Designed miniproteins, single chains, continued (5). Designs and how they scored, part 59

Each design is a single chain, and the fold is of that chain. pLDDT is the mean over its residues in the fold that is shown.

## One batch from the design tools (miniprotein)

Design m18153
Fold by ESMFold2-Fast:
Structure m18153 (fold): chain A 107 residues (1-107)
Amino acid sequence: MARYFGGASLSHAVVGDPADPDRVAHDGPLLGLELPDTAERRAIAEELLAADKWYSAEEFAAILRRLGADPALIDYVLTEISSAKFLGFTRVGGRLLINMALTLKPA
């Protein structure tokens, strides 16, 4: 299990110091973001699904801020991620699970 940020899970293993980019796995990571289910968050998720596009790291960071994601996750995106695509969302037990595909910055 790779839980790296509060309320977010990265499907590839992140091992070691989060400030060391060489410790991040490079196997097309999937991001699962778990947040409380709200009308505003569902609207954002539906907009992302309808857009069906890749976002730059800066655009994705802005979307994460709108969703109320952990600042540590936003910092990771701005440091390590080149682009992201929204894959879908699921509503479970008052939680909203948002799934995204990530592309890592080159070393």
Scores: mean pLDDT 69

Design m18154
Fold by ESMFold2-Fast:
Parts: structure tokens; sequence; C-alpha cells
Structure m18154 (fold): chain A 65 residues (1-65)
């Protein structure tokens, strides 16, 4: 599993989709952006990364647990 923090646009559908990949997701809205943190399973990391990058976001941190 990985502990991740991502920055994505402050869009309800994008936030909801990112949360669906994460265990115990935490969301902080900062202006026009959302910072989302949580734990992701190894098999869900690539789908999460593809979704985040495709929707104008990026990873702020990633740590293997």
Amino acid sequence: MYEVTVRVPNDEEIIKKVQSYLLDPKVEVVGDKAIISGTVKEEDLYPLAEFVLANGGYFLSIRRL
C-alpha cells in the first residue's frame, strides 16, 4: 500500500473519483484546488495516477507503506 497526497481541481466529480481510490480519504479545499490524502492499494495506484494526471492534477507526495 501507498500513502499519497494529490492536488486536483476543486471539482466535485474529480474529488469524488479520487476519494473512491483511497482508504480514509481526507480532503482540504484551497481556492480552486483540492488537496486529497489517503492510503491506496498497490493495484489501484496506477489507475489513480492516470486519473489524476488526465484531470489536471499531480502528486504532492507518495510513500510506500
Scores: mean pLDDT 88

Design m18155
Fold by ESMFold2-Fast:
Structure m18155 (fold): chain A 55 residues (1-55)
Amino acid sequence: AAEEVREILEAAGAHPTDAQLADVEELERIAVRLVIEGRLSEEQVRRLAEALHRL
């Protein structure tokens, strides 16, 4: 789950730290910023939401 989250975020140009990957709220904040910036597709958002639910 955490590796899937890292992969999706890195594909969008984000480089989360291990500490950020352990913090679901921080990951959600990063995801929201990437969506607002148009860096995540609808498919990537869905995959990320599923991966976050598995954490």
Scores: mean pLDDT 76

Design m18156
Fold by ESMFold2-Fast:
Structure m18156 (fold): chain A 61 residues (1-61)
Amino acid sequence: DVEEDRKALERAKRALEELKKNPNPVVREALIHEIEELLKQVTDPEIKKELEELLEEARKL
């Protein structure tokens, strides 16, 4: 469901912004895992691309 996937993407974006302000390795690992799981289920190419970008950003923290 594209709408649910888009909402999950927005939640992940907010989580990454909070992680950048308040770095926490446990929270970072949880966010990385969540994004990886979303990438396995998302079929929309735009949402998939944005999730991949978020994953790379989270891994650089």
Scores: mean pLDDT 84

Design m18157
Fold by ESMFold2-Fast:
Structure m18157 (fold): chain A 74 residues (1-74)
Amino acid sequence: LSEEILEEIRISLSLIALSIAILSTENEKVKELLREAASLLETDPEKAIELVREAAKLDPSLKETVEIVEKALK
């Protein structure tokens, strides 16, 4: 696979993880942070990771989502 295709796969995996987290959480502020992170995955992945970490501070059940997104984007 080309690096270009691998990058798209990493972004897609991150989007899936964030989408599952958004659907699973009851906290509106957490949903807002995760939606913002999803919008930044291609343009500012470092900021996206930062926002997912902030969401995990409010909802510790998102710790695995943080790990998935960090590993996918790094």
Scores: mean pLDDT 81

Design m18158
Fold by ESMFold2-Fast:
Parts: sequence; C-alpha cells; structure tokens
Structure m18158 (fold): chain A 69 residues (1-69)
Amino acid sequence: MAPTDAEIAKAMSMIAAAVEAIAMKRDPSLSFEEAKERALRLTEKATEGLPEEVKEEAKRLALEILERA
C-alpha cells in the first residue's frame, strides 16, 4: 500500500511537530510559541501545492501533537 502525497505531507507535518515537542522538553528556554511557529512553517512547506483541506488537516495534526507535549 503506497501512501498518497497528502498522507506523506501529513506524516511529515506530524514528524516536524514531534521534533519541536522533543526540543521543548529538552530545552525549557524554547517557548511554545516559537516551537509552534517552527512546526507550522515546516507544515506549510510539506503541504505546498496541496489542496486547502490537506493543509488545514496537517496544521491541525501538528498543533495537536504540540499541545499534548
């Protein structure tokens, strides 16, 4: 089973958010707002050229991961 471009972009966005969540845990000086901005910029790049629905879903998944960290 091959994932679609949309599924790959969402997975990349979730990985980016997880990396920022780990960074926040290891560096208490990294603010939530800075981690959120970095994760969302990577999500925007990963979803570039995809439909708006995919962009919003990837952004939502990234934020959920950051908020649970």
Scores: mean pLDDT 79

Design m18159
Fold by ESMFold2-Fast:
Structure m18159 (fold): chain A 56 residues (1-56)
Amino acid sequence: SPALQRQIVRLEMERGALEVAIAVERVSPNPDEARIRELEERRRRLEEEIERLRRS
């Protein structure tokens, strides 16, 4: 459905934003490892949601 496709696109855009945030933090002079782990966990949750929607 168009609504499902729109939802998937929105989640993929949010995942992209998290990937950028992780990359920026990793190249920081003093990387915040706890923040990186938090952002990667959020990305994993989004990837799980996207996969669930794609299997529907």
Scores: mean pLDDT 88

Design m18160
Fold by ESMFold2-Fast:
Structure m18160 (fold): chain A 68 residues (1-68)
Amino acid sequence: MEEELRRKARATLEEIVATLPEEERARLEREAEELLAERERESGKELSEEQREELKLQYLARAALEKA
């Protein structure tokens, strides 16, 4: 159930992100990646690929909702 719920949540975030223009999405993805790299450097702990993708989607979805 946990995996299924995470996939449904991710699908919802992906739908929100899909409302962003391609140019803005690319810019926000770059910003999110920079923020995640900085957090990893400061904490000394590496995020998994799955964690990075989840945090990136959350960042983009939040930005899209704040724009609306």
Scores: mean pLDDT 76

Design m18161
Fold by ESMFold2-Fast:
Structure m18161 (fold): chain A 82 residues (1-82)
Amino acid sequence: DKKKFEEQANILLDVLEKYVELSEEEKKELKKVIIDSLLKNKNESENNRVIIALEEAKKYFEEKGNEKAVEVLDKMIESLKS
């Protein structure tokens, strides 16, 4: 269900963009990372699937050295943990 995961990715990106400035290239790469993760984990619960996708997004920004994005993603992940 690509459309559903595209919508989920857009929601997560909108939350992140409130706190972090992202280039056009970063937005495209991040959206792909999130969608690919959601598709790979489609059989997980929605909550777990989103947490895994945010962890992959965090890894992406760790590799790029964007510390502010990593901090925001950590807070998003923590808010979703039961």
Scores: mean pLDDT 83

Design m18162
Fold by ESMFold2-Fast:
Structure m18162 (fold): chain A 81 residues (1-81)
Amino acid sequence: MSPIQQVILGVEAAIEYVKKGDMEAALRYLEDALRIAREAGLEEVAEALEEAIRKLKEEPEDKEGIIELLEEALAIAREEQ
């Protein structure tokens, strides 16, 4: 599986965990996706993931805002396929 496909799957899993209110699981998936994006040189994807992770840590109650940022990261990642 390509690095970008691994990032996409990780972000999709994180969105499902955010919807369920499992912010610890969501954070773990996003931190793994960020590591993969950085190692692969996917700078724009990494920046979008960093913003989403910051939002999740600072405002975990704002599920809609977190999901919106994660959907933006997915859109960027899908352009890289």
Scores: mean pLDDT 87

Design m18163
Fold by ESMFold2-Fast:
Structure m18163 (fold): chain A 68 residues (1-68)
Amino acid sequence: SELLEELERLIAEETDPALRTLLRVARHEYQLALEEGKPLTIRLQNGSPAEEALAARVRELYERHLAA
């Protein structure tokens, strides 16, 4: 999956432990959302602007994958 490859790349590039955890959870939730036909759900750890921006980026990638 293109999104899974992109998420692995983002995880490898991320140095912030909270953002890296968000990405790992998002990768797992992507698998479940795709299996169940649900929108991607991303839980923020602290609600920081950095987490919000990263979550929005992951959601955009997921939506583009579904639209393809």
Scores: mean pLDDT 75

Design m18164
Fold by ESMFold2-Fast:
Structure m18164 (fold): chain A 97 residues (1-97)
Amino acid sequence: LNEQQRRVLELEVRASLLIMQATVLIKYSEDPEVKEEAEKIKEELAEISQRLGEILQKGLATGEPLSEEELKEVEEAEKRIEELEKRLKELIEKEKK
């Protein structure tokens, strides 16, 4: 993997871990608001993960560097994953109270 492909893979792994955390929260939380918000976070992470997988697959299949548009998508995905991670952490903390 080149450095760009490694970055995409790391983001996809990060999104997958957050999806697992959201799934646990959905299954075990007794708060319907927490469940609903966790479902929304999970859905958005799944969409991001799918697109990152498409970018990675294309790069591996073609050997071409990521396009400027794909690099921008990866940057936006990273920022969005960070926002969703923060929101998920807030839900987990709320569940403890």
Scores: mean pLDDT 84

Design m18165
Fold by ESMFold2-Fast:
Structure m18165 (fold): chain A 69 residues (1-69)
Amino acid sequence: SLSKEQLEKVKEAAKKAAEDAGAKVLSIEVTETPSGIAVKLELEAPDKDTREIAANRAANAAQETADKL
């Protein structure tokens, strides 16, 4: 399982990916599950498409970061 420090790196990567996609991250929670990393996001975005892209990029960044740890 991932350490608290490793989970923090995953969280930072997910937040950055969402913000780079044009969303504001209001809250973020990262949880290790048997099927991989789960990211819970509360986002503010100009439209639904931007919100969906931001959420998907955050999830992908989280999993990619976790896989390298």
Scores: mean pLDDT 83

Design m18166
Fold by ESMFold2-Fast:
Structure m18166 (fold): chain A 66 residues (1-66)
Amino acid sequence: DGAKRYVELGKRAFEAGDYESAALAYEQAVKLDPSYAEAWENLGEALEKLGKYEEAEEYYKKAKEI
């Protein structure tokens, strides 16, 4: 399960405060499974931590539409 593995990697990076690595891992997760709502939500949260508010809002909306 590649998408789930990337979500776990992203969560570990996020917990360590490495929001850039977290966003990259979550991005890979949504590419592997675009229906993975949790991964879209986590990607949005990591992007908010990076100050990318407009992109985060788009991905939160994507998660809600799944």
Scores: mean pLDDT 86

Design m18167
Fold by ESMFold2-Fast:
Structure m18167 (fold): chain A 81 residues (1-81)
Amino acid sequence: SLEEVKAEVDRLLAGLSPAVATLVRAMVAEVFELLEQGVPKEEILAVLDRGLAQILALTADPAERALVREIAALLKAYIES
């Protein structure tokens, strides 16, 4: 459910630095806005992929990179459901 995805994202965000968490929150908000607007899944997935690549370029911490990828994977699974 959307509530379960939001709760899990919030849990994972707690492990991120404030700067990276801010960017991830923006990416999550954009994805949910596009879903609400009925944008095609393929376009939303492209936005998610670009956002993920941009955020990963800004952090070298392997643990933080893993959390960002996990959040992106959760969003992708929800978009594809």
Scores: mean pLDDT 87

Design m18168
Fold by ESMFold2-Fast:
Structure m18168 (fold): chain A 60 residues (1-60)
Amino acid sequence: MEKLLEEIERTSEEDPEVAAAFAAMALGIAKSDPSTSEEELKRLEELFERTRKLAEEARA
């Protein structure tokens, strides 16, 4: 999980729109996986919100 979060953060520096899409997919997968912890789900939600905001700013 942590490696995936790190890759999404790295991608957000180059292409925030792609990073936001990556975060959305990861969050969807995590929600469908019963082994995902509450903390992991919360971290993915926070990451998605951050990357979504960066994508909006890049679009301006």
Scores: mean pLDDT 76

Design m18169
Fold by ESMFold2-Fast:
Structure m18169 (fold): chain A 68 residues (1-68)
Amino acid sequence: MSMEEKIKKLIEELKKLLEKGESDEAQKLLAKFLEENNLGEYDEETNNLIVYEKGKKVLEEILEALYG
């Protein structure tokens, strides 16, 4: 599956979770996607999600699709 196909599928799943009011599950799914595709990582010491430079454009496209 291409990166573009993975992003599209993620957006569809995130929209379904948000429509159900499952925002916590949507956040977990987004974080997992970023980690699995080397676009970001979760830093347990700071309790923060780090988005890599290469992941910023992908994150922007996802957020625009969800809230744009």
Scores: mean pLDDT 79

Design m18171
Fold by ESMFold2-Fast:
Structure m18171 (fold): chain A 54 residues (1-54)
Amino acid sequence: AQSVADQLRQMGRATLDYELSQRLYDLADQVLAGKLSPEEALKRARELEKEAAK
């Protein structure tokens, strides 16, 4: 959980898209709060990155 949340936060810091960054940080917070599984969070993060890429 912590390592996946850290990965999501790094993805958020690496992106130039403010909206994508905020969504990635929200996913990290949901994982840490136990509201979302690490596996689902990573899957959603990949989908968000695809959306942001046009």
Scores: mean pLDDT 77

Design m18172
Fold by ESMFold2-Fast:
Structure m18172 (fold): chain A 59 residues (1-59)
Amino acid sequence: MSERERRIREVARALLADQPLTVEEIAKRMGLTPEEVERLIAEALRRYGGDWAALQAAL
């Protein structure tokens, strides 16, 4: 798994948690900017076509 793929999955995992994190909280946790986190979210949605169940099963 590439570093970029790992980061995408980490962001998705945080959003799908029982207590979802905000973009700002994810950015702080991962050492990224909020804009970078939003970009990763957009890429995850595009790559998995909104199929969060399939993404979650892969986590």
Scores: mean pLDDT 72

Design m18173
Fold by ESMFold2-Fast:
Structure m18173 (fold): chain A 92 residues (1-92)
Amino acid sequence: GPLAREGAEEAARRIEESGGTARAEARGGTVEIVADGLSVGQMIGLVGGAVEGQLLGGEARVEVFGTRARVTLSGLSDEDAARAARSIGGGV
């Protein structure tokens, strides 16, 4: 929903402010954040943020491809998805 989309877009901006590149999409109760140009420390922070999303009762999937990471959040309310997305961005 609209809050999840806003949270995902905020996460992407935060990753870009940290020197990476990012795109974020919220569709049908799922949030996907793709980040690239991340250091190992930034990837660890991103994974920590995704774990916080899982603790909200949803599902979090993290896939790492060299310097690129994809995080998928599902099963969350619009408000909780927004919160989880912000935690992912804040971890970087």
Scores: mean pLDDT 81

Design m18174
Fold by ESMFold2-Fast:
Structure m18174 (fold): chain A 84 residues (1-84)
Amino acid sequence: MKIDEDEVLEVAAIAYLHLARLSKDPEEQRKLLEFAYELAKKIKNPEHKKRVAEAIREVGKQSPDPEVREFAEKLAEEIEKLAE
């Protein structure tokens, strides 16, 4: 039995995004978003990439910080372009 690496990467990215949602520090939120983004880049399956991009966008929409919101949207758009 080989573990599905794309599924593991998606789960790990989503875990970082849950931590980003709980953080009250904009710098910590940005770092956690960057960790999720780096994992998303390693995913080969476009559907798994798109799910991580959607989750990043949702974290951004829920942030009160406009810089975190802009950063999350840019990361989501970049992942979506890689999934095309």
Scores: mean pLDDT 83

Design m18175
Fold by ESMFold2-Fast:
Structure m18175 (fold): chain A 53 residues (1-53)
Amino acid sequence: MELIEKIKEIAKKNGLDVTDEEIEEVARIIEQYGLPLTEERVVQMLKDLRDNK
C-alpha cells in the first residue's frame, strides 16, 4: 500500500487543505511507530499539525 497516497486521499476526502510536508510527516510517524492506518487517526494527526503551527 502506498502510504503517502493513502494519506493524501484521506485528507482530500475530509476537506483538509494540507501541504506535502504535512502528509510526509504523518506518513513518517505512522511507519516509524508501526501505527494502524485509520482515517480517524490520520485526520487527527493532520489537525494537530495545523493547530500547533
Scores: mean pLDDT 77

Design m18176
Fold by ESMFold2-Fast:
Structure m18176 (fold): chain A 55 residues (1-55)
Amino acid sequence: RVEITDALKRQAALLRESGWGSYREIGERLGVSQATVRRAVREALAEAARQRALQ
């Protein structure tokens, strides 16, 4: 189990948006489970949506 850091959220979202691969492949790249990647991407997207609402 890995703590979901801001760096992990940003990197996971970036890889997903760039079409790097599936959540499983991104998890292998980052050394975390696919469930952790899915959660990190979800949290990153929520954070980006909040920041866009402020601008």
Scores: mean pLDDT 73

Design m18177
Fold by ESMFold2-Fast:
Structure m18177 (fold): chain A 56 residues (1-56)
Amino acid sequence: SNASIKNNAYIYLRSNGYLSDAQVRELAQLPADQQLQRVQQLGRDYNVPNDILERV
């Protein structure tokens, strides 16, 4: 899927190098609701600031 994940937590994770190319491709294959859930989980695991995580 070429769908862009459009949320602040995803942008933060990708911009700061927390996501590998394989993880980015895996996320792109998920439905939007599952992408959001996975990004939120990764955000918690990598200690993304709560203000970014809550505004996804």
Scores: mean pLDDT 71

Design m18178
Fold by ESMFold2-Fast:
Order: C-alpha cells, then sequence, then structure tokens
Structure m18178 (fold): chain A 85 residues (1-85)
C-alpha cells in the first residue's frame, strides 16, 4: 500500500538521521513511520533506541517492549531493552 511505502521511506530517513547523530529528527521520522505502519517491529525497535539516546527511558522501554510483542525473536531489541533496564 502507499501508506506502507511511505512508512518504509520514513524509517529509512529516520535511520539516516540516527547514523548522523540527529536523534530528534530520527525520533520524528520513526514516530511518523509507526503512525502509518504500527506493526513494523523494526521501526518500534529503532524508535526505542532513539528514545534511549535522547534520555527518555520510559518511552524507550515502551517502544522496545512493543517491538518484542511484534517480533519476540528480535535478539537485538531484547539486548537493547536490557541495556535501558
Amino acid sequence: SAARAEAARLRDEGLRAFIAGDYETAAAHFERAIALDPEDAEAWHALGVVYARLGDRERALAALRRALELDPSDEAAKRNLQRVE
């Protein structure tokens, strides 16, 4: 669908912002991506990591738990959840 294609584009833009260290821009892109595709476990995982970098522990935990609800096999999300505590 067009919404899923746009969500994937936003996820890619969020990842580029994250790699550049622009965590606020990364969060905005991933938030828009999950609004369009709320079952994208990778987008929830990425958003959790971004929130952790921004120091928002509560939102980081919530996003990482959501990623694991959608994909319980994501070992990277599980490790990141343990790091945030």
Scores: mean pLDDT 90

Design m18179
Fold by ESMFold2-Fast:
Structure m18179 (fold): chain A 94 residues (1-94)
Amino acid sequence: SMNEEVLKELEKEYEKGYEEGKKEALEKGIKLSEEEAEKLLKEAEEILEKVKKLIEELLKNNQALVDDELMKKLKEEVYEAGYKIGLAETSRKL
């Protein structure tokens, strides 16, 4: 149950990041080149893959995601990934 709660918290942080990135692109009229947008999407994908692998390893070892420092780091990383995706996807439509 604790691991399910952690995954839900990470999903919420990702969504917050995505909405913030979208908001900034719209409010500031941020127009990225296709190259800049692709770079942000690639960086976000790499972050999410690293987070996924770490969670999979913790689950395999029956380790609880109760470390506050690790949780803060994961939340920051998924928020950043969401932010980059939201910014890049929204910018492409401007």
Scores: mean pLDDT 82

Design m18180
Fold by ESMFold2-Fast:
Structure m18180 (fold): chain A 105 residues (1-105)
Amino acid sequence: EVKIEQSGAGPLVPGGSLTLSATASGFDPNEYKVYWYRQPPGKPREFIGWVDPKTGKTYLHPRYQGRVTLSAEVDEEKKTLKASLTITNLQPEDEAEYFFEVKKK
Protein backbone atom coordinates (compact mmCIF):
# COMPACT_ATOMS: atom_id res chain seq x y z
CA GLU A 1 0.00 0.00 0.00
CA VAL A 2 1.26 3.49 -0.90
CA LYS A 3 1.41 5.68 2.19
CA ILE A 4 1.62 9.47 2.01
CA GLU A 5 2.31 11.80 4.94
CA GLN A 6 2.22 15.60 4.59
CA SER A 7 3.70 18.14 7.00
CA GLY A 8 4.43 21.85 7.16
CA ALA A 9 2.23 24.91 6.53
CA GLY A 10 1.78 26.84 9.84
CA PRO A 11 0.14 30.32 9.70
CA LEU A 12 0.50 32.25 6.44
CA VAL A 13 2.52 35.46 6.89
CA PRO A 14 2.17 37.92 3.95
CA GLY A 15 5.51 38.31 2.16
CA GLY A 16 6.96 35.34 4.09
CA SER A 17 7.76 31.77 3.01
CA LEU A 18 5.98 28.42 3.40
CA THR A 19 7.45 24.92 3.02
CA LEU A 20 5.31 21.80 2.70
CA SER A 21 6.81 18.32 2.86
CA ALA A 22 5.31 14.98 1.90
CA THR A 23 6.72 11.48 2.31
CA ALA A 24 5.59 8.51 0.25
CA SER A 25 6.49 4.82 0.59
CA GLY A 26 5.37 1.40 -0.64
CA PHE A 27 6.28 1.87 -4.33
CA ASP A 28 9.37 2.18 -6.56
CA PRO A 29 10.17 5.91 -6.41
CA ASN A 30 12.51 5.68 -9.45
CA GLU A 31 9.52 4.87 -11.71
CA TYR A 32 7.37 7.79 -10.56
CA LYS A 33 7.09 11.58 -10.70
CA VAL A 34 5.77 13.79 -7.89
CA TYR A 35 2.89 16.11 -8.78
CA TRP A 36 1.71 19.09 -6.72
CA TYR A 37 -1.70 20.74 -6.86
CA ARG A 38 -3.63 23.27 -4.78
CA GLN A 39 -7.28 24.23 -4.34
CA PRO A 40 -8.00 27.74 -3.04
CA PRO A 41 -11.35 28.16 -1.21
CA GLY A 42 -14.23 28.37 -3.71
CA LYS A 43 -11.92 27.95 -6.75
CA PRO A 44 -10.98 25.05 -9.06
CA ARG A 45 -8.03 22.76 -8.34
CA GLU A 46 -4.80 24.20 -9.83
CA PHE A 47 -1.79 22.28 -11.15
CA ILE A 48 1.48 23.65 -9.71
CA GLY A 49 4.17 21.39 -11.16
CA TRP A 50 6.04 18.10 -11.00
CA VAL A 51 9.50 16.83 -10.06
CA ASP A 52 11.29 13.68 -11.23
CA PRO A 53 13.20 12.34 -8.18
CA LYS A 54 15.48 10.19 -10.40
CA THR A 55 16.70 13.00 -12.71
CA GLY A 56 16.04 16.07 -10.51
CA LYS A 57 14.13 17.56 -13.45
CA THR A 58 11.28 19.90 -12.48
CA TYR A 59 8.42 21.58 -14.27
CA LEU A 60 6.46 24.53 -12.89
CA HIS A 61 3.32 25.99 -14.40
CA PRO A 62 4.32 29.51 -15.62
CA ARG A 63 1.97 31.06 -13.03
CA TYR A 64 4.22 29.73 -10.20
CA GLN A 65 7.66 30.36 -11.73
CA GLY A 66 9.78 32.68 -9.59
CA ARG A 67 7.81 32.02 -6.34
CA VAL A 68 7.71 28.21 -6.05
CA THR A 69 10.51 25.66 -5.78
CA LEU A 70 9.97 21.89 -5.97
CA SER A 71 12.38 19.19 -4.78
CA ALA A 72 12.32 15.44 -4.23
CA GLU A 73 14.76 13.02 -2.62
CA VAL A 74 14.80 9.21 -2.70
CA ASP A 75 15.99 7.30 0.36
CA GLU A 76 17.03 4.00 -1.25
CA GLU A 77 17.68 2.31 2.14
CA LYS A 78 14.25 3.24 3.57
CA LYS A 79 12.51 2.93 0.16
CA THR A 80 10.87 6.31 0.71
CA LEU A 81 10.42 9.49 -1.29
CA LYS A 82 10.47 12.93 0.37
CA ALA A 83 9.03 15.78 -1.70
CA SER A 84 9.04 19.45 -0.74
CA LEU A 85 7.30 22.53 -2.08
CA THR A 86 8.49 26.00 -1.03
CA ILE A 87 6.56 29.20 -1.73
CA THR A 88 8.20 32.61 -1.26
CA ASN A 89 6.58 36.08 -1.15
CA LEU A 90 3.29 34.64 0.20
CA GLN A 91 0.11 36.17 -1.20
CA PRO A 92 -3.49 35.75 0.10
CA GLU A 93 -4.13 33.41 -2.88
CA ASP A 94 -1.57 30.95 -1.44
CA GLU A 95 -4.04 30.11 1.36
CA ALA A 96 -5.25 26.84 -0.16
CA GLU A 97 -5.44 23.08 0.35
CA TYR A 98 -2.31 21.47 -1.15
CA PHE A 99 -2.22 17.98 -2.70
CA PHE A 100 0.68 15.61 -3.38
CA GLU A 101 0.36 12.79 -5.94
CA VAL A 102 2.84 10.16 -7.16
CA LYS A 103 2.22 9.17 -10.80
CA LYS A 104 4.02 6.57 -12.90
CA LYS A 105 6.18 7.96 -15.74
Scores: mean pLDDT 74

Design m18182
Fold by ESMFold2-Fast:
Structure m18182 (fold): chain A 101 residues (1-101)
Amino acid sequence: LVEEVQKLLKETTKRIIEILKNSKEKNAEEAAEEVKKIGEETLKRLAAAKSAAEIRAVVQAYNARVSEVIQKYLDMDSEAASKILAELEEFNGRLQALFDA
């Protein structure tokens, strides 16, 4: 479970950073740097998690922190913001499937 969650989180973080790099948003570079740091910190926390409940808590923190970065640095009506929110929705759907397996 933890290895599958780590892989999914790493792939999701990479796609979010690519969306930011390809965006025309003024603060996209700063947002990408913060998302990268959040991803790295979350991977470390996942490696230390001892239960499914702890993995869920770490993932909930990741979602909250990434959403806060997007709200802070991007126009919420932007294409970049909508694409990143869609990536987080897909991430959460795939996570739910992993926990239900």
Scores: mean pLDDT 83

Design m18183
Fold by ESMFold2-Fast:
Structure m18183 (fold): chain A 97 residues (1-97)
Amino acid sequence: IEHAEKAKEHLEKAKEAVEKGDLEKAKELLEKAIEEADKGLKEAEAAGNEEAAKHLREAIRHAAEAKGAVVKGDLEKAKEYIEEAIEHVEKAIEAAK
């Protein structure tokens, strides 16, 4: 679950960057969150943990949508997508216990 926990940390920092108007930092942190979530997804799939894998796929999808919203300057949507991604990462971490 270490990769999922790192993904969550990057998502929380990305939300802070959006709130501060640091869009380049937010984009960088979202890319790091997606990379860590993808590593967690591969580990969940290898372990046969389909519930954790499903939530990590949703987290990756929402983080990618958040990155798109940041690029468009839609900061309110970006925050909403980041919060949805965090919720799914938390559910993946819980499913891995």
Scores: mean pLDDT 88

Design m18184
Fold by ESMFold2-Fast:
Structure m18184 (fold): chain A 87 residues (1-87)
Amino acid sequence: MEEKEKLIEEIAKLTGSDPEALRRFFEKHGLSLEELKRIVEALKKGPDEAERYARENGDFVTELLAGLKRFVDAANEAIKKIEEKRK
């Protein structure tokens, strides 16, 4: 549990995302500790290297990164709507 939370925090810092939102996303997809480690390693190598890593490690990592991007985009849209309602 503790190491999984550390990896989620690392991904949040690397992507500029909310750690709590990422935790819920990863729970939904049933990601293992090893899968989270692979994501962190890819992100640490930078955008170009993350793209190559996704391509080399097949559809699973590519789908996961695409899903994460869609999740972040959806979360940002929801925040924008809440902010507009408060104005």
Scores: mean pLDDT 64

Design m18185
Fold by ESMFold2-Fast:
Parts: C-alpha cells; sequence; structure tokens
Structure m18185 (fold): chain A 66 residues (1-66)
C-alpha cells in the first residue's frame, strides 16, 4: 500500500535528481504520480534529496578541481 508507494516515490525522486531536476521539481513529480501528498513521504524524499545533493556537490567539486 502506502509503503510500496513510498518506495516508488523514492525511486522516481532519485531518477529525477540524476536527470538534473531540482528537489522541488522532483518532489512535485513524485506527488503527482503517486497521488499522496503525505508528510511522511515528503520527509523521506527531502532527506534523500539532501543526502544526494551533498554527495553530488562533493563529486562536482572534485571534477571542477581537475
Amino acid sequence: GLEEKGLKARELFLKLLREGKSIEEATEEAEKKFGYPSEERKKILREIAEKIRAIGDEIQAELDAL
């Protein structure tokens, strides 16, 4: 049920971030596709987004230093 929707939202959110979408755009698409603007799911997506952004920023900094 909702747990499965949460996992799919996570997968879509990560995919959109890899494609260069913003956190806001990725969150909106996940909400639209899964039809559940739940606060618990938003928290999970935000946590994942922040972690990926931090990792992405570190990788980008290394590439920019080359």
Scores: mean pLDDT 71

Design m18186
Fold by ESMFold2-Fast:
Structure m18186 (fold): chain A 99 residues (1-99)
Amino acid sequence: SLVEKIEEVMREIADKLLAETPDKLLTREQVLAFIDEVGRRLRKELNLPQSKVQEIRETFLELVDEHFSSADTLTPAQLEEIIDRVVKEFAEKLAEELA
């Protein structure tokens, strides 16, 4: 499904980022770069419209801003929780559009 392909792209980028991060603690700037790379790959590889990429980006930014209001770093488990939440939000909105 499209949702599964989006999740796969996000997890691949996350795995690469974490492999390149020795302490496995992500800064806000690293997470923002991750979001930008997700948007780039979703556009290029899955041909998602800019409007859908922007919607995914906005959900990520909301969750990231909430997290960094009380913490300086993001753990791998917390990144996975954010990805799962973004994927769920996208799936729910896509299901509503098909109803």
Scores: mean pLDDT 85

Design m18187
Fold by ESMFold2-Fast:
Structure m18187 (fold): chain A 68 residues (1-68)
Amino acid sequence: SVEDQRAYLSGLSEEALREILEGLKDAPEEVRKLAEEGLEALDKGDIETAIEKLVEAFQLIRQRAAAA
């Protein structure tokens, strides 16, 4: 669930969140855009926004996998 994903990500360090976001740089354009927004949020110290962008990216990945 979204809540479970948010809880998991909230338990990670800023470094781990950055690594996950950077790992999405080669993802499809919509996912990559969310990852870029998440990295910008981390650079501003906005960890909450970075987590929300990762949740959105994972939901989009799941949605696209289900549609394929």
Scores: mean pLDDT 81

Design m18188
Fold by ESMFold2-Fast:
Structure m18188 (fold): chain A 72 residues (1-72)
Amino acid sequence: SAQAQGAATLIQQLSPEEAKEQAKKLDELRDEIERLPPSDRHVALAVHEAVTGVANGEDPAAQAAAFEAAAR
């Protein structure tokens, strides 16, 4: 989907430092994410997992690819 493609592009461009800040913000939004419809919650959780991977030093391109696979 266009939304998943856009999110993958953003994940691929994250530095580890930016990813740590984004992961923290997603953790703070966890209650809101859990209240989303199942399909939207699934995508949001996949974004959080990929961003957390980049924050932990994983390759952003690999995390973006993993996100695209998980979001399908």
Scores: mean pLDDT 81

Design m18189
Fold by ESMFold2-Fast:
Structure m18189 (fold): chain A 61 residues (1-61)
Amino acid sequence: SPEEELRREADELLANLDKLSVQEFMDKVNALRDRGVAAGLGDVAAEIVRRLYAEWKKRQA
């Protein structure tokens, strides 16, 4: 399902946070959000984006 695809992509992002630049992270998060909104899953996309930012902040030194 589109929701399962979004969650899988988010999990892949989380697994690779240490390998991403700030710009790469932002680009991937924005693309995921836009894809979710286009699929009518804006609420799911917002939840995922909040989780990704929270984990990203934990990684900031």
Scores: mean pLDDT 81

